# Designed miniproteins, single chains, continued (4): the designs that were tried, part 66

Each design is a single chain, and the fold is of that chain. pLDDT is the mean over its residues in the fold that is shown.

## One batch from the design tools (miniprotein)

Design m14275
Fold by ESMFold2-Fast:
Structure m14275 (fold): chain A 67 residues (1-67)
Amino acid sequence: HHMEELEKKRKEGLEKLRTEIQRDLAASEVDPEAAAQRIAQKLKEFMEKYGITPEEGSDALLAAQAA
């Protein structure tokens, strides 16, 4: 029962992460080093908060870059 709600929240967390990474990637042309650090920090924070695996985080990064 609660597992289904946690899975939904995790998926929503991944979507938010992707949106925030897209914003940081857009800024990367001005300051790529700062953007990369910010993206890495957000990725780790969302992994810890939502229980996202490194694989899922990498997929979110790739999806953000492809959009």
Scores: mean pLDDT 74

Design m14276
Fold by ESMFold2-Fast:
Structure m14276 (fold): chain A 104 residues (1-104)
Amino acid sequence: ARAIAEAAADEILRVVLEASQQISKVNEELGAQTHALVGGAIAAGLARGDSVEAITERVLEALEEAREEALKDPKGKEAAEIIEEAARRVREIGARYAEELRRA
């Protein structure tokens, strides 16, 4: 269980790191904030022994908070679209690893 959750967390972190780098080209502070929020959610979830589904949900909540922050800026549309795409990829990763865990 833990090994599968750690593998899911690693793939989610990779996706969010790539998204944060793209966001940082438009808004450096928002890129750093998005990475920190997701990293914190994953670290806390793993420390508690949370399921892949629970970790995925917390990451999606952090990405939604970052999207709302992006949309406070009139020029934030591009950053919000990058975050929305990252959230879509995170949902796909979470679903794949949750299915793998059910087979184990």
Scores: mean pLDDT 83

Design m14277
Fold by ESMFold2-Fast:
Structure m14277 (fold): chain A 67 residues (1-67)
Amino acid sequence: EKTREALRKEIEELKKEADSIKNPVYREQAKKLIDEAERILEEGGDVEKAWDLIMEAYSIIERERKE
């Protein structure tokens, strides 16, 4: 379920995971998506859109680790 509290926890975890990415391009892309999701959350915007950005960041992190 996409809730504001769950989204905040996911953002914190993904920030830590993004910092561990070795490839700087993937790290920057993941951080941009995470930052945008956090901005949407802080502005009281669409939680679903913020979750979509977080899922995209997660995909980048996983793709980097598999490649």
Scores: mean pLDDT 78

Design m14278
Fold by ESMFold2-Fast:
Structure m14278 (fold): chain A 64 residues (1-64)
Amino acid sequence: SKSDLQNLIEEGKRLISENASPARLNELVRQLYLLSQTSSPQDQKEAWKVITELSFEIQRKVAA
């Protein structure tokens, strides 16, 4: 089974590919950030990569 953090990382990648709303992307960024605080360094790096991608997508949508 996957950890909660790994499930959110996969959901983040899915939401980006599905062109989800900024509100949905922001909520996922919040959840990923909170879970990353108690995660292994490797999982934290993977989570932060996805947070960065989500943040760019949010910025792209707000700038349109």
Scores: mean pLDDT 81

Design m14279
Fold by ESMFold2-Fast:
Structure m14279 (fold): chain A 82 residues (1-82)
Amino acid sequence: SARAERLRELLSDVPGVTDVEVDGDTAIVHASRPLSDQELDQVREAARRVPGVRTVEILTEDGTQVSINVETGERATFRLAP
């Protein structure tokens, strides 16, 4: 996807991001570790530059998931049960 390639390019300087996909209006970011607040802000700003992306889902290898509303910046954090 051209949108996924663009987002991957924009996030290439964020250490810990391992892969990026875009499905509809949702960007899925895979991370090897929890991202800092600054890195979460960088992810949101990158997503704002990609047309049609409204939500970012960050999936961390430790089972932490962060959902970001691209327009408002609101975040929700979940832990997936083992």
Scores: mean pLDDT 84

Design m14280
Fold by ESMFold2-Fast:
Structure m14280 (fold): chain A 68 residues (1-68)
Amino acid sequence: MKTYHLRITKGGPVDMGEVISYLNQNPRIKAYATDDTTLEVTVDGVPIDVILGMLKNMGVEAELVSVK
């Protein structure tokens, strides 16, 4: 398993709870907000570009800060 630490860079005002709920619809993804602009996403076999694509579907752009 990998944990992606992401920071939201663009997307206007977003409800972080909605972002987290959307990501958590996938059973291989466990997302948690660390603050109002950063989140940790633990994945089972899901690449980072899929996560970034999911965020883009919500109108949000994020950058990868670290992988654990």
Scores: mean pLDDT 80

Design m14281
Fold by ESMFold2-Fast:
Structure m14281 (fold): chain A 80 residues (1-80)
Amino acid sequence: SINDLVTEIMIRTYERLTDLAIETGREPSDQEIRDILDEVVDEYIKERNLSPEQAEQVRELVTKKLNDLLTTRRNIRLYG
């Protein structure tokens, strides 16, 4: 399903972000999160040979999850 694919994209993104954090000794920036997520999405679209319609659905759902993640990160930094 598209939801399963979005979950796989988010897992691969988190793995790359974790590797970056270990390598740099710091938390990834919001821009690094956006850049890595965009790269993973593009890789998945190519690997799974998604139609333009499927690619649009994936980008839309991923963007929603990204916005939720960045909002959570901002709240932790400001209030946690």
Scores: mean pLDDT 85

Design m14282
Fold by ESMFold2-Fast:
Structure m14282 (fold): chain A 69 residues (1-69)
Amino acid sequence: MTPSGKELADEALERLKKAKTREEMEKIVEEYIKRFRELLESQGVPEEEIEKLVAIARAYWLDVMDKLL
């Protein structure tokens, strides 16, 4: 089943907290972005809105990663 946006965010944060290297954190962020995009596509969100939301989400999660490093 496709998880909710909150479930994806909660999962990504828990995985980031357990990551031991920057490379692992970057993989977690990219995997989250991919799954978030797939979630939006599954809900019928238009591609233009998906690109905007993905850009915002990526900026947020890169900031979270930098604060954990």
Scores: mean pLDDT 78

Design m14283
Fold by ESMFold2-Fast:
Structure m14283 (fold): chain A 81 residues (1-81)
Amino acid sequence: MTPVFTPAAADIARLTLRKMGELGVPAPLSVAATLLVMVYASEGRWDEAVRFVEDTLRKAGASDEDVQRVAEEIRAALEKA
């Protein structure tokens, strides 16, 4: 079957890309991170998706407060999916 990302995975990808952009993550890194989050989300690997976003934001120099806020928003989106 052709790989089909669910609407939920697409919404999580949009949220991830937007939040990374708001925190000034460079476009190549934010795009790569969003694609990996979308893959993890489509596989039901929600903890890995959230952890990957946290690690990417920390490496980009985001504050612990910003990392936690974005992680909680993505986790809430994953749980609603």
Scores: mean pLDDT 75

Design m14284
Fold by ESMFold2-Fast:
Structure m14284 (fold): chain A 80 residues (1-80)
Amino acid sequence: MLTPEERELVLRLVMEASRAISDKVDELVAAGKTPEEIRAELEKLRDEFLAKHADRLTPEQLAYVREVLDRIVDAFVAWA
């Protein structure tokens, strides 16, 4: 089980990334980008976010955050 502090960190990062992805989708849709272009930009945003926070997470926590963000990207690309 994650400690309360580790769980709070993971939850905070997932919420922060989800908001950033949502905002980016709105920006790209307003700019008339295709679903393929939206996917490429969201995957870049995901990778940059994970790289920025990699040193704050264990390998297991990083893998979990990546998996959650991958599902969020897939959902938003399907919506766009």
Scores: mean pLDDT 81

Design m14285
Fold by ESMFold2-Fast:
Structure m14285 (fold): chain A 83 residues (1-83)
Amino acid sequence: MEPSEEEKKEMLERMRRELPITKAAIPAVLASGEVEAALADLDEQRARIRALAASGDEFERQLADLQLELLDAVRAAVLEAAK
């Protein structure tokens, strides 16, 4: 079912709360050997998320922004590990 406005707000809050947790877990994910696959799809996923946000509602734009922040954090961690 389509989420209610209150459910959408809670999802955004959860994603914001999860952001620092997800960022802290990135090194462990990279150690799993998933970094190569993640890099291959990273830019493509960014483009898709931006496209969805461009045609989406207010909620879609906020959701996309949070998703892009997560992808940016993954990319930054990969670049750090590649040093």
Scores: mean pLDDT 70

Design m14286
Fold by ESMFold2-Fast:
Structure m14286 (fold): chain A 99 residues (1-99)
Amino acid sequence: ALERARELLEEAVRHAEEAIRAVEQGDDESALRHIGEAIRRLEEARRYFREAGDEEGVRLAREAIQQLIGAIQALGQGDRESAIDYLRRARELAREARA
């Protein structure tokens, strides 16, 4: 239930932080792997929030996923500054959902 969603959000935050680090180091392949892992944890957390009737948790996790997709698109365009901004927003949304 909600405790499992919080664990998944904590893992998603960690992956988002590692993705930011990878982008800053110019390692786009590592960044994309961490973004993919963050999306997987957020999708699973959304399912637990839906089962618990936590509409706010569902919304925040969905918005975090949308920011991560934005980061993938920015990286594909070579826009590392926008990618980092998307990753930071996704991280904060995941932290808010965990609270």
Scores: mean pLDDT 89

Design m14287
Fold by ESMFold2-Fast:
Structure m14287 (fold): chain A 84 residues (1-84)
Amino acid sequence: KEKEDRIFGQKLLLEYAGLDPSKYKLDGKFDKNLKEAIKRFQAMHGLKVDGKLDDETQLALRLMGLVDKKGNFVPKEKLEALLK
């Protein structure tokens, strides 16, 4: 279930950034494959655009309810609640 939560959160992040999730490997990790999505997310929120999961970027993701204090995606059920 944890892997499903991460994959779902990764899809939401890509879609939020205006990217097509089908063009990316969805393994639930914040890695180099998500660098473009992270840069777009940073630009949308007025953050430094470097594609890194720095403290400011992780704080913004937590405020959106996408990740927890440890930088892990929250459970799928909570992510689905954000879409309703």
Scores: mean pLDDT 68

Design m14288
Fold by ESMFold2-Fast:
Structure m14288 (fold): chain A 88 residues (1-88)
Amino acid sequence: MKEIEELKKKLDEEMKRLEELLRDPSSSEEEIEEVMRRASELTRKLIEKEREEYEKFKEKSDEVGREVAEDILKVGEEVDKMIKERRE
């Protein structure tokens, strides 16, 4: 997660620089374009890293979901057995 935090910090710095350039009417269009290009590169890297973390989370979530579903079914079977034994 340190890489994602570092990318977010760099993106925040570039976005702040872009805001300052856009507020200054003396700023060159070339400077604005360069900062936008850097922000776009950082955004792409951030999306890629967040996608990797999401895929890892999704994989773990699917595994946990299967385990929980199996446990619920086992508990249901035990409850059904107890109900049948009590009625017989």
Scores: mean pLDDT 73

Design m14289
Fold by ESMFold2-Fast:
Structure m14289 (fold): chain A 99 residues (1-99)
Amino acid sequence: MDDLAEQSVKTAELYLELAEKYLDKAEELIKNNGDKNVIKGLLTSARGYLGLARTSAQNALQLADQGKGSEEQRRRAEELLKRADELDKRLKELEEKVK
């Protein structure tokens, strides 16, 4: 059954996982003095995935507020937004290191 709020939560989870993987790879390359252009590309991809994750999590919250999602889906969406903020801070720290 297509629960739109659940799909939005799962989509946000997927994009956060992708953002984190790209940030992890960028951090590894920075530590090993890797190619600066490759690192910048990874950080750009992470930024894109973070934006998509935020949009999906916000959509899940809106659906829950409209009575189209559960309190559990709402809480998960709020947690995902908090996680996105943490990853955005990490992204900004890594961007400063590659200047």
Scores: mean pLDDT 87

Design m14290
Fold by ESMFold2-Fast:
Structure m14290 (fold): chain A 73 residues (1-73)
Amino acid sequence: SGLPELTDPAHIAAFAALDRDGDGVITREELRAVLTAQGDDGDHDGLLAAADRDGDGVIDLEEFLALHDALTA
């Protein structure tokens, strides 16, 4: 497979597009809206809660990438 560190620019770009403030975090609601718009009608709340380690309703880049890995496993 491709090198993980070098082959994820699309996921980084997607996160950056959601990061309106440039703080390196997005809201859980914003991520859920994107997943719903992509036609993923699965259980988003459980996965989003698992990604939101702080429980503040925000997700950083590392949590976003971990969520993507969980969804593709």
Scores: mean pLDDT 64

Design m14291
Fold by ESMFold2-Fast:
Structure m14291 (fold): chain A 74 residues (1-74)
Amino acid sequence: MLKELEELWEEYKKKLEELSKLYPMYAPLSILDVIKETLLEEIKNDPSSIPKLIEGVKEQIELLDKAIEELKKK
């Protein structure tokens, strides 16, 4: 993976860990390996997809932030 995508992936993992700590049954961390393998396969098939994958991971991070915020509002 490109350095930028790897850094975004690490941020995504941290957000999932935060969500899992807030609500342990909501975000199974074991799915992370499957998602990473899927991203690698996409890059191997079409390296020009990397910018789109970066945007997709960034979008997922934003969705995780919203989910965490809503779970804090009980």
Scores: mean pLDDT 72

Design m14292
Fold by ESMFold2-Fast:
Structure m14292 (fold): chain A 124 residues (1-124)
Amino acid sequence: MELLNSSDLPEEIKEALLKVFNHIKETKKLSDEELKELIQLVLDLLFEPQDEPMTYEELLAKYQKLAELLKKINPDLEVDLDDLYDIGQKTRDFLLEEIEKVVGEEAKQKLEEYLRKRRREWFA
């Protein structure tokens, strides 16, 4: 949770993500180390701009790790581990569904708009 508090995300998005990650923690499907890794990967891949270019191989490895953690939370999650765009899309969909479920529709809409705005400034 400290990782999220140090982020320069809008406060409304931080609050929504904090509620989702607290809900995931309560399920006990992830260890504390795995939850911290999930939070870091979500922030790095979906929310924070890259200060330096990542290779496709480095990026794919991070997305594959993210998919592994998501599958521990949702074993029914079908994802192509060789396709970073499929993993990225499935991760966004997972976060939007969890935010809608835990926080509500308005928070989901704000997150979706924020992610669209970031995609314009960032690849993927």
Scores: mean pLDDT 75

Design m14293
Fold by ESMFold2-Fast:
Structure m14293 (fold): chain A 87 residues (1-87)
Amino acid sequence: MSPLEELDKLIEAMKNKDLEKATKYTKKLIEALKKTTDQEVIKEVAKKFADFLASDEGQEFLALVLEKSEELKEELLKLVKTLQEKL
């Protein structure tokens, strides 16, 4: 699946506060990004992800991750690193 489709599923999981699905889609998004060479797709993923994390819903989800899920915290850090390395 495309990185943008995996991101949309991740954002939906984050809005629903579904830590298990958010972990699953974060891992899938990282793998999709590693296989993607399209810089416009990578930039769009980075922008949409950053915009969501800056939102009230995104900040509430990050607080939940820090309290409840060390695994998802580590996967989100890997996602940020992957985006930085691909841009």
Scores: mean pLDDT 87

Design m14294
Fold by ESMFold2-Fast:
Structure m14294 (fold): chain A 88 residues (1-88)
Amino acid sequence: SEKVKELFEKAKKLVSEAVKLAQEVATGNKKLTPKVAQEGIAKAKEALKLLEEVKKLLGGKVSPEMEELEKKAQEAIRILQQALEKRT
């Protein structure tokens, strides 16, 4: 399905962007602001929603690549949420 491919590619891009942002914040290469953290978290959450839609369209079938993307998105959220908590 062309829709499955489009959703999966969009999810991969969003995960990549969220992970990069989380890594740049964690290494101090990017200044942590609430806006930056919320942007990264929003991208990771959107990616997870797209991956769930892909799973539904594939009849619940989960590939190792999808599992890896879900873990990366969840880790990016964890890093950014922890960074926000330390700010207060």
Scores: mean pLDDT 84

Design m14295
Fold by ESMFold2-Fast:
Structure m14295 (fold): chain A 75 residues (1-75)
Amino acid sequence: HMTVEEEIEEMKKEADDILSRLAAGQLTREQVLNEIKRLEEKALETISRATKEQADEIVKLFNEIAKKILEALEA
């Protein structure tokens, strides 16, 4: 099992991968929305094991990632 810190870094990498695949035309709208849902579920699981400070960081990070992906999807 990964640490909370490793999960945060993995979320950043997964977000970059989603953005790259979206930019390359490799993801449909439905697939993008499913990837966001998957990231949300993973974020919530990680928050359950996190300190308050880490949980706040994860919430902020997820919201920034989701916004960036959705903006890229609509472009």
Scores: mean pLDDT 85

Design m14296
Fold by ESMFold2-Fast:
Structure m14296 (fold): chain A 91 residues (1-91)
Amino acid sequence: SATARQLQALIDRLRAQFELAKEQGLSTEQMRGMLLGQIDDVLALLRQHRPEAVPQVEALRARAQAATSEAEVEAVRDELLAFLEAVLAAT
């Protein structure tokens, strides 16, 4: 479906941008900002097509905003990816 393609594109972009961020030596603040931007794009798609998935992603967004280390940002990103892959499989 079009929704599945859009969700896959967001998943692929999230993976690629974090790999590039590590290669470029981005700060925790920069990586957190990038993750928050990606989460906002995901929320826009889910609010329209999978509103039942919104609360879990909003909870991950709150954890991303509170993240103060690279490890915390990566943990939120990994949990977000696993959740989005599950949503994609159900789409």
Scores: mean pLDDT 86

Design m14297
Fold by ESMFold2-Fast:
Structure m14297 (fold): chain A 104 residues (1-104)
Amino acid sequence: MIEEIVEVVKNNEELTLELLEFTAEARRAGVPDAEILVAVAERAREAGLSDEEIGQLLLLIGLALSVAAGGSPAARAAYEELLEALRKEKLYETAEALERVVAI
């Protein structure tokens, strides 16, 4: 799971950053998490991603939203593992953008 998310991010880093910035802005505006995920999926589809790639980006963003909403210890552990994996692959901007979503 984590490795598949990281590979999709590596191949689509610019789009991933755009989707994370959109997610952060939508959260600040009080948009419900479910509505944010639908909008992210549609934006990724319009950008030409496959359903499998969209699924991995939804797992990335959904995990951040879950943690931001006070998610379970398991969700927090998965999120920390994801941040470590992103940093190991030098995807520092994506890791920072993901942390900004969680901080809201």
Scores: mean pLDDT 87

Design m14298
Fold by ESMFold2-Fast:
Structure m14298 (fold): chain A 81 residues (1-81)
Amino acid sequence: SMEDDEKLKKAEEEFITALRERLRAQGVPDAQIDAAIADYKAFLEELRDRGVSKETLLEILKAMIDGDFEKADELIRKARA
């Protein structure tokens, strides 16, 4: 639905912002941050192309925003299986 698309887009934007701030705080150069963001955008597009549900994508993004990479990895593994 259009509401789910808006939620997903906002979650993606929030994740990108959180990732940029986290990497910058760790002293990662901006060029490497931009490359990492591009890689994550490509990865999220791959998940959408594979037909992963919008609900699952939102859960993955929320876990990544929270820095809960263990939960994110588990959700990604299940979505790709």
Scores: mean pLDDT 80

Design m14299
Fold by ESMFold2-Fast:
Structure m14299 (fold): chain A 72 residues (1-72)
Amino acid sequence: AMAVVVVKPKPGTREEVEALARSLGAQAIGWDEAAGTLYAVVPASQAEAMAKALRDSGLVEEVRVVPLPDAA
């Protein structure tokens, strides 16, 4: 099972947040430039740990975990 960690970085921290997400095992990263949000795809078992690390980094305004449905 996979999950998406949705992250709103603080202004000017885009590259640092992306690098941190990759270092924490993000398999894919996308940006929603209209919302100013990063989407990191991770195994569901790692999503809460990544969200905690991102919150603890002080680089982010908001973090949420969205579970993805398994492919049929």
Scores: mean pLDDT 80

Design m14300
Fold by ESMFold2-Fast:
Structure m14300 (fold): chain A 97 residues (1-97)
Amino acid sequence: SLDAVRQQTQALMDQLIERLLQAGKNEKDPQKSLSILVDAISLSGTLFLATERLKPGSPLQRRELETLIGMVESFKPIDPELSEQLIALLRQELELI
């Protein structure tokens, strides 16, 4: 169901965001640290927009989910297994809406 996919997506996204926050805090280069922390905020905001604010099945929701997939793809170097699982769930949501 869509609700089950969304619950799994949120749980794995929270894990990815936590990994990014830790990576950013541990990064010694200030510019790289800031970039990682901004990315964590962007993931959180984009997921909230796509799942909570946009009308289900709307063109805007589909675009934001595709944007979110692209963001998660860029984090494969940090956690490839978690990123691949999230991409699969986000693609499944696109099929259900």
Scores: mean pLDDT 84

Design m14301
Fold by ESMFold2-Fast:
Structure m14301 (fold): chain A 92 residues (1-92)
Amino acid sequence: SLLARLVQALAEGNLDEAVKILKEMEKTEPELFKQLKDLVEAYRDPVKNREKAKKLSGSKLETELAILAAVYGFKNTRELFDKLDEVFKKLE
């Protein structure tokens, strides 16, 4: 799973690998990339991104990310989303 590889790279502090995985995801699984980006944007600013936040709250993607955060030793899902936001900012 590209998502599991991404969360593992972030847990290891390997931001360069995380960027490569996100670029691969954008190319090979563009719908997953869009959903992940929307979820990260909603997490960063839920008021500005209210419709995205409502749509993605409790989604399968959010649940899978919460499980992966726990599996790879993140303190909480917030720490994972903060690292994801940093990597997305490196894309543009």
Scores: mean pLDDT 83

Design m14302
Fold by ESMFold2-Fast:
Structure m14302 (fold): chain A 58 residues (1-58)
Amino acid sequence: SKAVQERLKQFAEASEKQYEFSTRMAEEYGKIDEDKAQLYRRAAAASKELAENAKAAL
């Protein structure tokens, strides 16, 4: 279904943007708050996995 593929593509793109944001925040917090940096690193890993899974389902 083209509708399902379009929704998966949008989800993958949103997850990639979340990955980029979380990676940047991890870098910024890494110099001032290691606990927050670790939270953002975990968020980045989760977002990357979601994006890869969505792309694999296309």
Scores: mean pLDDT 87

Design m14303
Fold by ESMFold2-Fast:
Structure m14303 (fold): chain A 66 residues (1-66)
Amino acid sequence: SDEELRRLAEFAVRLAAHDLGVELSEEEFRRIVEEVYRAGLELPEENLVAGMFAVALERVREVMEE
């Protein structure tokens, strides 16, 4: 469901931020969650969790490089 996918996106971003030791602003968190959610809509079911987490890691890492 849409609600489950959004919850998964939020969880993926929180885990990625924790794993990388990054403290995201509220604005950065909202932006990255939306990007991960949109990626999740296009991912095949068999790769959904791993794919969403990979996108979350990439986007959080980009914040560290800015």
Scores: mean pLDDT 83

Design m14304
Fold by ESMFold2-Fast:
Structure m14304 (fold): chain A 117 residues (1-117)
Amino acid sequence: SEEEVKKIMERTIELLREIAEYLDEETRQRILAGVDKAEEYLRKGRYDDAVAALLGAVSTLLDWLEKQGAPKERLEEIRELLAKALDALIAGDVLKAAEYLLEAVELIKEEIEELKE
């Protein structure tokens, strides 16, 4: 449902804003630009465009995480989730795309927390 997609996307945006606090300035600006675009699409009821905008932002995050030395197996898990999100989005399953995207962002947050120990 639209309400369920909205809740998942709002949670994903909150996590991305938390993650942004730990990034370098250039990467932070790219992520926040994607988040702002997604919020604008959500306000307009354009849920597929909102998911697509966040997929772009999260791909940038994955590249940053790889440069930080995150383990290969973790990067592969996140890549698989992003691929599933994109496939779901192409198939028109916006809810499933949003669910996979949130799972990817949760794993990215866990990895950032682990890298800081």
Scores: mean pLDDT 89

Design m14305
Fold by ESMFold2-Fast:
Structure m14305 (fold): chain A 67 residues (1-67)
Amino acid sequence: MTEEERKLIEEIRKKAYEDALKKGLSPEQAKVVALWKAAQELRRRGYDEAAQRLFDEALKLTKSLIT
């Protein structure tokens, strides 16, 4: 993964997290939403491997919140 790709991922995650907090979600919920939105955007741009890793992380956090 290039430095440019890493910076893109971080910017997408930060924006999605801030947007979720503005909508009234908890920090834990906002993290899940940020990972999901970043993964969707990465997949749309063709970064399938990076997108799958973020989806997996979102699922882990979701399970942690309900169990």
Scores: mean pLDDT 77

Design m14306
Fold by ESMFold2-Fast:
Structure m14306 (fold): chain A 84 residues (1-84)
Amino acid sequence: SLEEQIAALTERVVERLRLSPEQVAELREWLSRQSFSSLEAFKGGLAAFLHGRFGYSLAAIGRALGVSPSTVSYWIRNLLHAVQ
């Protein structure tokens, strides 16, 4: 399910980026206020949050998710079109 995929990716990011307990709490709080229509919308939102709020580079996010930095950039750009 979408919910299971969101949970799995969130756990992967927490583990691989070594998020602090405070960052985990902030991420979960942000997630509780979001509604995602697709896994693509979630990935874009997650990448934008990690980059914009916590200052992680596209390369660090890409390594955590097992994708290229260009893929992370693509997800963030697609998020801007998905909300129009």
Scores: mean pLDDT 81

Design m14307
Fold by ESMFold2-Fast:
Structure m14307 (fold): chain A 100 residues (1-100)
Amino acid sequence: MTLKELVDEVRKRIAEAERLLAQLPSGHPRVAELQARVDRIRAEFDEVEAELKKRGLTDKSLEEVFETGTPEQQELVKRLVTLGDEADSLVEIARRLVAE
């Protein structure tokens, strides 16, 4: 998997979380908290994506960066993975709330 492919996957997870949260009724007690979380994840994702593009890392594989990349490049990839996991967790939470 290239970093571009991982970026595209994380973007899709964030968009799904945003879509599901938009389906919750106005006044749901968790909407403000979850909206703040997805907004933070989106903002951090946009920063990481811009930095990956600026550094020419998008065509590199995850393995290549961890084997041959600088500590700074490895940290950017770790941040991207963490953001993907956080977005996936929000999708799971939002799906449960929409199903209620």
Scores: mean pLDDT 85

Design m14308
Fold by ESMFold2-Fast:
Structure m14308 (fold): chain A 120 residues (1-120)
Amino acid sequence: DLTPADFMVALILIRNPKATRQQVIDELQSLGYSRALAERVVDRLLEKGWLVVNSDGSLSFGPNTPEELRRLREEVKEARKKGIPILDVIEELFSGRLREFLLKALLGLLTPADVRRALS
């Protein structure tokens, strides 16, 4: 099952396609994740084969990545070509709690309670 934290990691990689494991962890920490929670999120995605580590140390989507995360990447790429902001893409593609979580994350408004819920 996909969690809101999985979509947030995907957005970080879409924004920085050469991000290393450490850079993704640093970005999650900037959003309010503890180091331990950020490491757990990233390592879980690696263990599932949804992310892979390339020879240069960067992360990319793996062969087992769910279609929902790949779809997000394609929608953001198309929006970027048209000059559409990422926030507008999130508002269109998502609803409910997941939309609220991703919008709060992108605006730097996540609380510790939001982060905890995103792991469930």
Scores: mean pLDDT 81

